# Designed miniproteins, single chains, continued (4), part 101

Each design is a single chain, and the fold is of that chain. pLDDT is the mean over its residues in the fold that is shown.

## One batch from the design tools (miniprotein)

Design m15498
Fold by ESMFold2-Fast:
Structure m15498 (fold): chain A 61 residues (1-61)
Amino acid sequence: SSSLQQQRQQQIERLGQELLEVQNERQDQVDATSDPEERARITREADERLQRLIQEIQQLV
């Protein structure tokens, strides 16, 4: 039904916005630190979050 399609689309849009926010947060945090070990940790944690969001979006498409 159209209502279910609209709900799915809204969820995809929300997840897409969250994906962009995670990418922006990662960039800001990486840029804010000169410690290579901390940068690596931030990048790894962000990549794990991004991977989960991508999988959720893929399940909705």
Scores: mean pLDDT 84

Design m15499
Fold by ESMFold2-Fast:
Structure m15499 (fold): chain A 76 residues (1-76)
Amino acid sequence: MSELEALLNFYEGKTDINNEILRARIEQEVKDFGAIHKLSEKEIEALLSKLYELIRNGEIQPLQPLEKILSDIYNS
């Protein structure tokens, strides 16, 4: 299960997963993406903030790869 899928399942009450573990994994994925694209710490924080906004608004499709979601946010 991807970190994003696990987090979405948690928000939908489908799993008893520790949010801190999921948050740490998501933050690491965002940092890895930022390293590839040479993003600053501020840009990485903005990307992470936008990702959480999309999750909260239900705009993320289930099973969508996190890297694709981050790429879509970065290129918007």
Scores: mean pLDDT 67

Design m15500
Fold by ESMFold2-Fast:
Structure m15500 (fold): chain A 120 residues (1-120)
Amino acid sequence: SKQEKVKKLINEIKKLYDEFVEKVRRMAEKLPPEVREELLAFIDESQKKIDELIDKAMKSTDPEEQLKILNEIYKIILETYNKVLEVARKYGLPEDDINEIRELFKKILEKIKEAVDVLQ
């Protein structure tokens, strides 16, 4: 069913976002302590919001509600990604770390797009 396919994709988005957060936490260990704590607090708040939205999407059977939730997930992940890149570049973190974050973000966007396409 469309609902089974959407829920599978939402779980894949969750898995990729958790991997993204883990990579950011490892990268943050290279930052000055005050900058690290600010970035980690931002990531913790973003992860909490994403987890709540994913839980809501998984409990929903309404395609319109699921589309609205996916759009909110997209906005939060995009803002989080932009903040991570800003900090990484400002503090001169390795290009390999930045490239890993970019690739994970790209995979997340592809899965969000797949979920949106199923619901339309």
Scores: mean pLDDT 90

Design m15501
Fold by ESMFold2-Fast:
Structure m15501 (fold): chain A 91 residues (1-91)
Amino acid sequence: MKKTLTIYVGYVEKVSPELEELQRKVVEEHLAKLVKEDPNAVGVVVSPETEEEAQKKALEIVKKKKDEASEIEVVVDTEGEEAAREAAKKA
């Protein structure tokens, strides 16, 4: 059977350091749940300061697994991003 590699990308907004840490925690926890349910999935957290570097890292992972996976799917974790924003509003 064809094997699908899924890349989950979670974005963190640039805010105060305390709110950024809170958002990162929420995004990381949501990505961890998605990765747990998909044995061929990897999660990447992207912040404004490291967005380009995180994207390059995700691309390297895709390239290394491309030969083993016949199909590659990239999914942005918008629900995790929304949850992080709501957590920041409460803080």
Scores: mean pLDDT 67

Design m15502
Fold by ESMFold2-Fast:
Structure m15502 (fold): chain A 73 residues (1-73)
Amino acid sequence: SKEEIDKIINEAKKKMYELAKKVPEDQRELYLKNIDETIKKLKERAEKEGLSPEEVKNIVDEMIKAFEEALKS
């Protein structure tokens, strides 16, 4: 359902925001904007392509992993 998808996306956003707290303050605003843009695009994609909750969960898990890796680079 759309409600289940929104819940998955919101939980992913919370996790990414927690990771962003590890970024220096001068760079944090840019990371937060990038997170917001990524979430917006995912919501649009989920609606346009009719993604299942499972598909959305797989996408957000990959996004979180990529974000964690980017923070280490």
Scores: mean pLDDT 81

Design m15503
Fold by ESMFold2-Fast:
Order: structure tokens, then C-alpha cells, then sequence
Structure m15503 (fold): chain A 69 residues (1-69)
């Protein structure tokens, strides 16, 4: 569904924004929601969304590590 794909992309974008703002807990919740939603989508869409989720996860983890230092 195009509507579900758009929702997953919005969740990923919001996770990135909260992650870069230092709200790691909220970013992680949004990532989890995006992963759950992506699992219901066709494999080709799922693969694209997984790549974006992985990139956001790396960014959030990197910022969290810098804040802990």
C-alpha cells in the first residue's frame, strides 16, 4: 500500500529528527514502529525501507555515543 509506505517513510524521517535532537528513546520507538510497519509491505519496498532504517540507526547510535563521551 502506497499509504503504508508513506507512513513508514514519515516514521523514519521523524526518528532521524528526534535522534539528531538527542531524544534517543523517542527515536528508537519510531524506528521500531517503522520496522513493524515495513514488515507488512512487499519485499522490494521492505528492502528500500530497511536500508533507510539502517542508516538512521547508525546516525542515532553515533550521536548517542558522542553525547556519552
Amino acid sequence: SAALEKRALRLINEAGVYGTSGDEERAQKLIAEAEELAATLPQDVQDRIKALIDQVKKTVASIAALRAA
Scores: mean pLDDT 82

Design m15504
Fold by ESMFold2-Fast:
Structure m15504 (fold): chain A 77 residues (1-77)
Amino acid sequence: GVGAEISKLAEQMAAATDEDAIIAKVREMADIAGLSDAQKAELIAEVKAMIAKGISPKLIAAYAAGTAMTEVIKKKL
């Protein structure tokens, strides 16, 4: 299901060693979760800011997955 795919992408992000790999997984999460183009752009900008601040890939992955799952839950009500 969607939650399992988001969790898998989060694990891949936590193991990523470069920004492009992290951002590619964030885009995949946003698409799977059904985020709007505006929400997707905002999440990408937030993740880029976190990378610039030296926040660990594991914490970035947790944040991105949490944001994506929040949208999935909201759609189920």
Scores: mean pLDDT 84

Design m15505
Fold by ESMFold2-Fast:
Structure m15505 (fold): chain A 87 residues (1-87)
Amino acid sequence: SDEELSTLVRPDPELKAILEKEGLHEEELTLRQMQLALATYLLKEKLRDPEDGDVFDLSGTELGKFAGKEKATFKELVETVKKKVTV
């Protein structure tokens, strides 16, 4: 919901470093800002699987290390990240 997307989260230092590359320098940001930055990261790094446009190859990336996933859909990635940043 729009209310959930307005929730403030504090990323850990590893996630913060990824988000800062996308211009998010705040100690706390909304889930909406986080999701937009994650989407921008995936698109800029061209991580989309050429055989399945819904899947991203995160192997060898800082985001993949943080999320603990080598391949994920955007939805799966967001849900994994939410579990690690929402306390």
Scores: mean pLDDT 75

Design m15506
Fold by ESMFold2-Fast:
Structure m15506 (fold): chain A 99 residues (1-99)
Amino acid sequence: MEWREGYAVDKDSPEALEAARAMVEAARHYDTDPEKADEYFRRAQELADRAGTSAAGAVYDKERNEVRVVGAVPRHFSPEEAAERGGPLTDEAARKARE
């Protein structure tokens, strides 16, 4: 549950709060229906973008030592940093393909 403890959104924005709700739904479906979880991740990203929250779509999963994409994430990355750090996710995807 480590990846969830960092979730924070701008509580001043109703869209940010709705993005957080979508992230929770994505997490709930992650183990039972990964396609539905992906739909909620996309929804959360859209809402986070409209809310002007920090980067939507990246968290670091300490247990698996990889980056996971979710909606509005805690202030872990600025939007610029998240875009620049897209490389780690790309590298991880390539690594999982066994180089």
Scores: mean pLDDT 51

Design m15507
Fold by ESMFold2-Fast:
Structure m15507 (fold): chain A 107 residues (1-107)
Amino acid sequence: SIQDIIARLRELAKRIGELTRQIMAQVAGNPIQQFRLLALEGAINLAVRMVEQQKSLETAKEIIKNEIQALKDMLASETNPDVKALLTQMIGLYEEMLGLVDELIAL
């Protein structure tokens, strides 16, 4: 149901927030990387709100796709193995979120 999809999206958003805090702690000495992570968090929170309201789903999908690419670019340049593991987990959650948005659009 639509309610089940929205509930799953909320859980993914919560997990993404937790991972963001973990990465922020690992990169406390890098203000540029911290700023990039905060910008990504702001954009995903906007996309999630759009999906929860079932409005601008195509725009929310584009935001999520752009954030997945940004995270993949961060992963490609990352040297810290702990940060690589957390970024990989975050990409997986964003990709799962993208799949749920696609399912909702197809309804």
Scores: mean pLDDT 84

Design m15508
Fold by ESMFold2-Fast:
Structure m15508 (fold): chain A 107 residues (1-107)
Amino acid sequence: DTREKIKEIFREAGFSEEEVEELTELILKYASTPENIVDFFFNVLGISREGLENYILAGGGEITEVPGLEEVNALARFLGFPEEITDIPLGLARFYVWWRKQAAKQR
């Protein structure tokens, strides 16, 4: 059922049905373990390691190698995400949509 909710997030954002299927599998893959969530931010979204360093300095603490919901929320908020992430798969899907819209506005 989480899968169908992720699909709806991407569908409502205007992605094609083919993209909805591909992005849903991507989110489920990266949300499956805390370690994969780190890979999502750096490898899928392309967020720099320098961005992480700035976050650590601003937060006064260290980000774990295996982030939980609290660390994911703190990083998303630092990057300007306007929503609270209460469910990691759904939160990552909404963050991905928001992040892509922000990138499009910079063109």
Scores: mean pLDDT 71

Design m15509
Fold by ESMFold2-Fast:
Structure m15509 (fold): chain A 55 residues (1-55)
Amino acid sequence: SKVDEAVKALKDFAKRSGQKVTPEEKAQLRAEAEKAFGPYTADEVTEANKKLLEE
């Protein structure tokens, strides 16, 4: 899903940089995913936050 792809990209970015993802970087990755798949719903945002906490 677009949520899974966005979460994966965000985690891959954090792993590559060796640092925690900033709110600005999250916003950029979200914008890229929304461009590809359309806008996120409230449920998709909740799912993404849950998956990010499972790190």
Scores: mean pLDDT 67

Design m15510
Fold by ESMFold2-Fast:
Structure m15510 (fold): chain A 71 residues (1-71)
Amino acid sequence: MTRLLVASDGSYRVIGEKELDPEKVAEVARRVAATLTEQGVYTVDEIAKRDPELAAELRELGIDEVAFAFS
């Protein structure tokens, strides 16, 4: 399981065994920060209800969950 931690300022940290492309992760982290308005842990399927294109990019990277927090 790979989790992406994202703050409202777009800063991020990846938790998991899979090595991800850092430039692509930074881009999706910025989109997560722009898209999510409430703190919490989101599955990619939950994100797909709000932004299906962002969810597709997260799936392509192999990210299973996103944790979002305010800075």
Scores: mean pLDDT 79

Design m15511
Fold by ESMFold2-Fast:
Structure m15511 (fold): chain A 89 residues (1-89)
Amino acid sequence: MVVGLDASASPDRVRLTFRAPDEPVTLTVTVLRGEGTLTVSVDGQVVARREVRAGDSVTVDVPGGAVVTVTLDGAPGSESLELGLELRP
């Protein structure tokens, strides 16, 4: 199984890019802190875009080997942004 990870975080944006395992998986993204616009892209295609706040979760199906990008663009006045990510087969 091949997994790669690239991540960046700032007060106004969290962005995470990774290659999914070779088998299809379900990705759950949970907003742990902050609020804003959550965008999930799979192989460059936006599959989910939602206004979110702390406690919200978004679940997407990810094909095996796909490149996934998760971005949280913070709302004005956000003190900090934090995401939790979970992959399940």
Scores: mean pLDDT 77

Design m15512
Fold by ESMFold2-Fast:
Structure m15512 (fold): chain A 85 residues (1-85)
Amino acid sequence: SKAEKLAELRERGVKAYEEGREEERREYVLELAELTFDELLAAARAEAERNGDEASLRELERLAGLTPREAMLLRAERARAVVAE
């Protein structure tokens, strides 16, 4: 199931981080982001529409044209600390 895949990716990411395997950790985090992309995109769009944030709506429209991986890489700098290094 999706929930099982998310749990597995989180566990593998934590283990890679603890063992100093930075490249593997980054890959698991990106896969996790890809699996949650549709939900994140929908939530962000709804929030921007509620706030009348036209700049964010334009950014989200652009991101919708990218693959989930491309979109996640583009926004990596604003991701949680777990993605930062």
Scores: mean pLDDT 67

Design m15513
Fold by ESMFold2-Fast:
Structure m15513 (fold): chain A 80 residues (1-80)
Amino acid sequence: DLSEKQKEAAAKALDEVIAELEKENAPKEVIEKLREAREKVKAGDMQGAMELVMSLSDLLPEEKFKEILDKLNKAATEAE
């Protein structure tokens, strides 16, 4: 179970990822899935949020997907 600080850090990391992808003109579907994942994180549904993030592996280059996962993992670790 994630702490409230870890949930806040994960939501912030998702907001940063969304902003970066919007700047890069990423597909609207990717942006929408990440926004849904952020709302699930805020609602405490971390499992649902991760399922949405994992579904991006088919929509994004592997390098970009790994960058997103690394950023989320780092945010959660720093908020412990």
Scores: mean pLDDT 77

Design m15514
Fold by ESMFold2-Fast:
Structure m15514 (fold): chain A 83 residues (1-83)
Amino acid sequence: SEKEKLLKELEEFLKETEERVEKILPKIKDPEKRENLKKALERARELFEQLKKNAPSMSLEELEERIERFKEGLEGLVELAEK
């Protein structure tokens, strides 16, 4: 289904984001920044699992909008990590 394809693409994007952030974490001197990034990554995983669980009851348009916002959040997380 199209919903399954969208969720799989988001899962792959989340996994890539996780790998990128994990590689950057040891280079971050500020322990508070490292902790905040780890916490944000944990929240992203939780939100993704909730989205997967709720996806069957959502419209395709609603799912697409939520995925777009989710991807924006992940992009912001990588930018914060690289900063």
Scores: mean pLDDT 85

Design m15515
Fold by ESMFold2-Fast:
Structure m15515 (fold): chain A 83 residues (1-83)
Amino acid sequence: EEEALRHLERAKEAALKLKDPEARERVVTSLEAAMEALRAGNRESAIQLLEAAKKTAEEARPADPEASEAVVRHLDEALEALR
C-alpha cells in the first residue's frame, strides 16, 4: 500500500512534465483519484484508474516520449505493487 503510493507520487511528478495540457490533466486526475481509492481500501477501482492513466500516457508518447515513458514506468511499478 505505502509502496504503491510512493510509485504513484513519482508518476504524478513525471505526469506534470507532459507537454500536452489535456493529457497532463487526465493523467494527474486519474492518479489523484487512484491514490484516494487506495487510501479508502478500494484496490480494484485504483487499478482501473491506473490502467486508464497508463493508456493516456502511452497515447502521448509520439509527441512526448521521455515524459510519457517515465509516467508509464512508475505506473507499472505501482501496478506491480498492487498485484
Scores: mean pLDDT 83

Design m15516
Fold by ESMFold2-Fast:
Structure m15516 (fold): chain A 85 residues (1-85)
Amino acid sequence: MLDEIAEKYGLSELEKQEIAVALEVVREALPELSDEDLERLAEASALMSQGQQVTDPEVQELVRRAIAALLARREELEARVRALE
């Protein structure tokens, strides 16, 4: 999934790893999300990193929920992202 998205949107290895870490934190914070929801979030993250708009309102709501979860777990996210450096 993430490898296909990274290839499709021309993401660097570091950008791919950053998205992977963010998705892992979101999955832990929001265990009710399906694998399909996480796939939509991965693609939305790639689109946004390329300056493109997320047009699907269901995906926009998922992004809003994911951002709220990441903000609540900011210290954990920052520690995991720092480990990629």
Scores: mean pLDDT 77

Design m15517
Fold by ESMFold2-Fast:
Structure m15517 (fold): chain A 91 residues (1-91)
Amino acid sequence: MKEKILELVRKRIGELLKKGEVPDLDELNLIVLEAAVETGFIPKELYESLDEELRVALGRVLRGEINEQELGENASEAEKEAKKLLEELKK
């Protein structure tokens, strides 16, 4: 699953760079989340139910897990909630 998400992320970033667009960190987090939805790791119905803040937070948490990084001590409440959602999806 991780490899499929990373391949889609790299493809989408490459397409943006070809257009002269450099994604910021929030855009990168959303690209990761959208790739996870497309691969079926995140249910589409869950994605559509989230507001923008939770989508960015979920993408950030997912990007951290793909890079094998834990949430830092400065994690936001939205990032903590997104972490719980990901843990529920793994069960």
Scores: mean pLDDT 73

Design m15518
Fold by ESMFold2-Fast:
Structure m15518 (fold): chain A 72 residues (1-72)
Amino acid sequence: MPSVEELIAETKAFVAEVLKTLSPEDAAILQKSYDAVVAEVRAEKDPNRARLLLESFLALVEMHLYMEQREK
């Protein structure tokens, strides 16, 4: 079973790939959002809640990318 740390690592890899496709301004916003989510997840004592936070963040990033692909 993936640990919270493994999920953080997977999320970091995904964010790194997304950052390559964004403008510098959007990349800075995404990086800041990722750092904030990681801090929240590390402060969370409930592993189920931590997992939901990471999954919710990933879903929001995927929705944003889907909308961008539809325009570009």
Scores: mean pLDDT 76

Design m15519
Fold by ESMFold2-Fast:
Structure m15519 (fold): chain A 72 residues (1-72)
Amino acid sequence: MDEELERRGRELVEAILENEADPARVAELVAEALRLGAEASGSAVDEARLAELKALAEERAAELVAQIREAL
């Protein structure tokens, strides 16, 4: 249900903000958010692309957290 997907999305955003000092954890949560987005849109997950984005998210965790805060 859309309500359940929206709730899971909010929980992931909150978890990312709570873990802003842990780049590895932020990357794990970003990967989970990308999987949730694919599920919501009915798209297949490209595992190779997901791994690439997860690595980038770990490297740029502080920038991603700042972008999420700007979007709120």
Scores: mean pLDDT 77

Design m15520
Fold by ESMFold2-Fast:
Structure m15520 (fold): chain A 85 residues (1-85)
Amino acid sequence: SSEEQVEKLKEKMREAGASEEIIKKLDELVELIKKYRSGETEELAEEIKKLVLEIAPELIRVARIEGVDESSIKAVEESLEELKK
C-alpha cells in the first residue's frame, strides 16, 4: 500500500540520518500530491515542485546508502534538473 511505502521510506530516511524537518516535509509533499491527484488547483503544482526540490537531495543521499543503482539515481537527478527550469 502507498501508506506502507511512505512509512518504510521515512524509516529508511531516519536510519540514514535524515532530520525530522525533512521527514515532515516528505509528509507535507505526500498530502499535497494526494490533493493534486484529487483535482485540487494548479497552484498546488508549484508547492509540490518546491517541496520536491527541497527533499530530493536527502532522498538521493538515502538511495545511495540503501544501494540503489547509480543509473537510477542519475535518472532522478536529471529529472530534478529539468524540474528546476
Scores: mean pLDDT 78

Design m15521
Fold by ESMFold2-Fast:
Structure m15521 (fold): chain A 62 residues (1-62)
Amino acid sequence: YTKPIDLRALLAKGITTRELAEATGMSESFTSALLRKEVAAGLVEVREVDGERVYFPSAAAR
């Protein structure tokens, strides 16, 4: 069986491409492509934290 991927829950804390790849069992290249599509769709945003690219859900809820 494959564990369900809850991408929104993983993003809620901020996640790097490497951490997401490790959590999902995907390659970094595939995970990077997935994150790029989500950013283009406006669902995810990328920020630099301590010189590292970290991905968050788009729109901090208010």
Scores: mean pLDDT 70

Design m15522
Fold by ESMFold2-Fast:
Structure m15522 (fold): chain A 63 residues (1-63)
Amino acid sequence: SAEKEAQELLEEFKRYLAEAQREAGELYRTGTPEEAEEHARRLQAELDAKAAEVKKKIEEVKK
């Protein structure tokens, strides 16, 4: 169960990354440098949060 949840979380994370890349591309085309910087920082925080969720699920499997 925990392995399946970790796998699903990873797939969702990859889908999120693909969408975030698309949004970043659009912002770099039409936005300001400040908007791009803020977007990058927010994206980094979200990536860190999702990575923490994956680690937690791996720890549940490891236990």
Scores: mean pLDDT 74

Design m15523
Fold by ESMFold2-Fast:
Structure m15523 (fold): chain A 112 residues (1-112)
Amino acid sequence: MKIDQRMIDLVMDLFGLDEEEARNLIASTLDEDVTEEDLKELVLIEPSDGGAALQVTKPLYEILKKLAPLIPNDDSKDLDSAILKLLRSSKEEKRKIALEYLKQNPPTKEVL
């Protein structure tokens, strides 16, 4: 699996992961290569309460979609609200969720 270094750097910063943990999270959440072109595709996340919309890269949105179900005591009514809650969480909470996902979903395509 080929992953653009900018995506690795983004995931390291956002989730407080080291490079190996970040590579493993990307590999476990995405089933395809992450190219420079993929980083140009933006997804608009709209807050359910009418706040300002947030743009993220498509690969980051896909990672956040996979992590959102692991948010403890999630009261979000939709997936985008859960993603926004995750993005607004502390770096420590994001790290905990990312590591829990990795524990449940090891970074191999041969899992099962």
Scores: mean pLDDT 76

Design m15524
Fold by ESMFold2-Fast:
Formats: structure tokens, C-alpha cells, sequence
Structure m15524 (fold): chain A 94 residues (1-94)
């Protein structure tokens, strides 16, 4: 029932920017909200949101510090049912 995030990736686009990309599994045709968070030095902030019925999502993230390590987290909710999947996380050094 709940949307399941998989294949979470960080794709660096320049020295201060990246694309956070993921795929998801679950019932077809659902509107899913993805909330994307970034954690650095113990501080977490929301960096993007996407609502889609497509099986893949991505958001750009800018103003990253070269050489810094970030933890990205993606959370998913089915907007029709309220069901929440397990969050996916990935660590990346820029």
C-alpha cells in the first residue's frame, strides 16, 4: 500500500550543485508527495518538494559547500490514502 522509495542517487552537476534523484514502487496512478531534506553538521532543512504520479522524481540542490558531506533524505506520502513509505537516505561528499 505505501509508496516505497528506491534507487536514491546524488548526481553532482558542478562544484556547488547536485540533483537528488529517486524512483518509487507502489500502486499506479497515485499522486505521491515527496519531501526532500538535507542534513549537514547536525542541522536538517527541507530543500524541496515534488508531487507526481510518475515513477521517478528529482530535485536540484544548490549552494553546497565543496568538500562538505551531506545526508539527503526523501520521504513519501500517498496523497489519496495518507500512507507513508519508509524514508530513503543517502550520504554524499561534494
Amino acid sequence: GAPQIYDLQVIQTDDRSAIIRWRWRGPAGRRIRFDVYMEHNGQRQKVGQRITNARAGQIPVDNLQPGATYLFRVEAIDLDTGARGQPAQIQATI
Scores: mean pLDDT 86

Design m15525
Fold by ESMFold2-Fast:
Structure m15525 (fold): chain A 81 residues (1-81)
Amino acid sequence: MAEARALVERARAIAEAAPDDPEALAEAAGLHLRALLIAYGVADRAEELAARAREAVLAGDAEAVDAVVAEAGALAKEALA
């Protein structure tokens, strides 16, 4: 939990420092997703999915964002089962 909390705090700091910067918002989104996956015990996929989320947000690709969120949600659901 400490690692997940640190990632959320870092993501918040980045977003607060540059709220209108799409690159900063993409970085914050990736860190939030990584924190979520670590909290649910799927850390092995956290870096890959966070990187994909960042690229999708930066590209403005809503379908790619939805795909990463769905995959992350499925992994979190599996970890909780």
Scores: mean pLDDT 72

Design m15526
Fold by ESMFold2-Fast:
Structure m15526 (fold): chain A 89 residues (1-89)
Amino acid sequence: MDKELEEIGKLSLKNAEESEKKYEEAEKKGDKEEASKHALGTTQSYGTASTVDPKYLEKMKEFGKKAIELDPSVKESVEKTIKEALEAQ
């Protein structure tokens, strides 16, 4: 049980770091649509990582806010991710 959760956390953290890099690249290019997409992906990946290590909750909230600011249509997806992460602790 603990080993599987740790492996999921490691994969989610790697995915979050990759999405964060893509967000930064899209923001640098002025591509708001791609930046929002990668900010949402980063939010979801840090959300999963936070279920293993709560230190990632703040990163999840940070990128969720960025995603909503870039594209308000993703608000429901971001709020669902945050709710599920907080309920999972």
Scores: mean pLDDT 83

Design m15527
Fold by ESMFold2-Fast:
Structure m15527 (fold): chain A 63 residues (1-63)
Amino acid sequence: SEALIEKAKELGLLEKVEELVKKGMSLLEAFQSEATIKHLLEEGREELAKWLEKEVEELLKEI
């Protein structure tokens, strides 16, 4: 979806989303996970954001 790519670019998430897609995640899943992590960081929930990043990495490692 070109709209998701444009939105990821606007949010500065394009590179991270592309990396997750290369690892086997769908574009929508990659965008949702990175947007959630960005939101958690903006809300000051840095520990939860880092936990989620690690969970996504482990999930991609297992499949």
Scores: mean pLDDT 78

Design m15528
Fold by ESMFold2-Fast:
Structure m15528 (fold): chain A 81 residues (1-81)
Amino acid sequence: SRKFNEALSLLAQMVLEGVPDEEIRKTAEKFVEELEKVDPKQAEWLREFTKALLERKPLPDSVPRHVQHSVRRVLAALQRR
């Protein structure tokens, strides 16, 4: 969904800009709450995406390929700093 992709982009940008982890978690939780009412699977994927970014760990294979690619791109950009 558009909202899901907007959440992914915003959270990725916040991580790249060095926003504190607590602010990122709060922002993610707001999107998760909204998505859970419409698409619980996308809410779960957003939780996994946020966890992967903050813990710098790979995503479970159960999440969509484009979400996995998004995490890899953010982590690669952080390594180049």
Scores: mean pLDDT 82

Design m15529
Fold by ESMFold2-Fast:
Structure m15529 (fold): chain A 115 residues (1-115)
Amino acid sequence: MEERVRELADRTLQRIRELLDQHMPDPQMRQRILSAVEEFLEALIEFFRHDPSMTIEQVEKMLEDLLEMVEATLERIAAEPERAQTIVDLTAGTLLGLAAMYRAIIKLIEERKKK
């Protein structure tokens, strides 16, 4: 199951990379979003390992929501190009915040198992 989750995450990352390459010419903004996406995906995979109730279908839905978030971000930048940097920073910040939340929950799960 973990190998399947990794494969789905890698495929989603590749699709996001292709979207950013096509629609975001600034390499610094592309790298900012890609780094945040990669950190979110790693946190999600680690969360899946620690939550036995999480299903593959739930992971697939979260990956679909991630792709939709990136697509919506690109649409907003196209509509408001003067706000591109702010939109990128908000999207990256949201993804990094979610990654930090998943890591915090994992730590709490691990600490409770030791008690």
Scores: mean pLDDT 82

Design m15530
Fold by ESMFold2-Fast:
Structure m15530 (fold): chain A 95 residues (1-95)
Amino acid sequence: MEAEEKAFKEKLKGKKSDTKEERQKKAAEAHKYYDKDGDGELEGEEQYEWALIVADFDGDGKIDDKEAEYLKSIYDVDGDGTIDKKDIEYIKSLE
């Protein structure tokens, strides 16, 4: 189970080589994984964990300014925006 969870997280991890569409797909799947209460929204810690899985490219456990901007870029087309740009700003403020 732990090995399967790690593999799942690795599949969802954002890469600089990903297209915008691939980044949005990974973000959506990670969102579903971390949305534990099933209300379609992420709360503080869940939102940060989601951000780490999709944007923490160097695996340091932090979201720096460049990684926060990457998260903003994948939600630049608001048609699927289950998180607000304000939420991305909040994630950026954590690290």
Scores: mean pLDDT 57

Design m15531
Fold by ESMFold2-Fast:
Structure m15531 (fold): chain A 80 residues (1-80)
Amino acid sequence: MIEELERVAEEARKMSTEEILEKAKQVVDKAKKILSPEDVELIEDMYDAVMNVAKTKSLEETKRAFEAFLEVVKRLLERE
């Protein structure tokens, strides 16, 4: 999972806004099967933040928000 998140972060540099949002949703769906309900709520809030950035900001800002989202998910997964 962690190696997959690192790969997704590298690939995000070439992604469109739509691809970033789709990938973020896929990460949330996978993490829901592994993380506690409290951690799931946190990543769902982070996903909503990425969606809001995508709606109101540039692609560059969306990529930065997505990278921050992936880093949070990675840290939660490192705790199991």
Scores: mean pLDDT 79

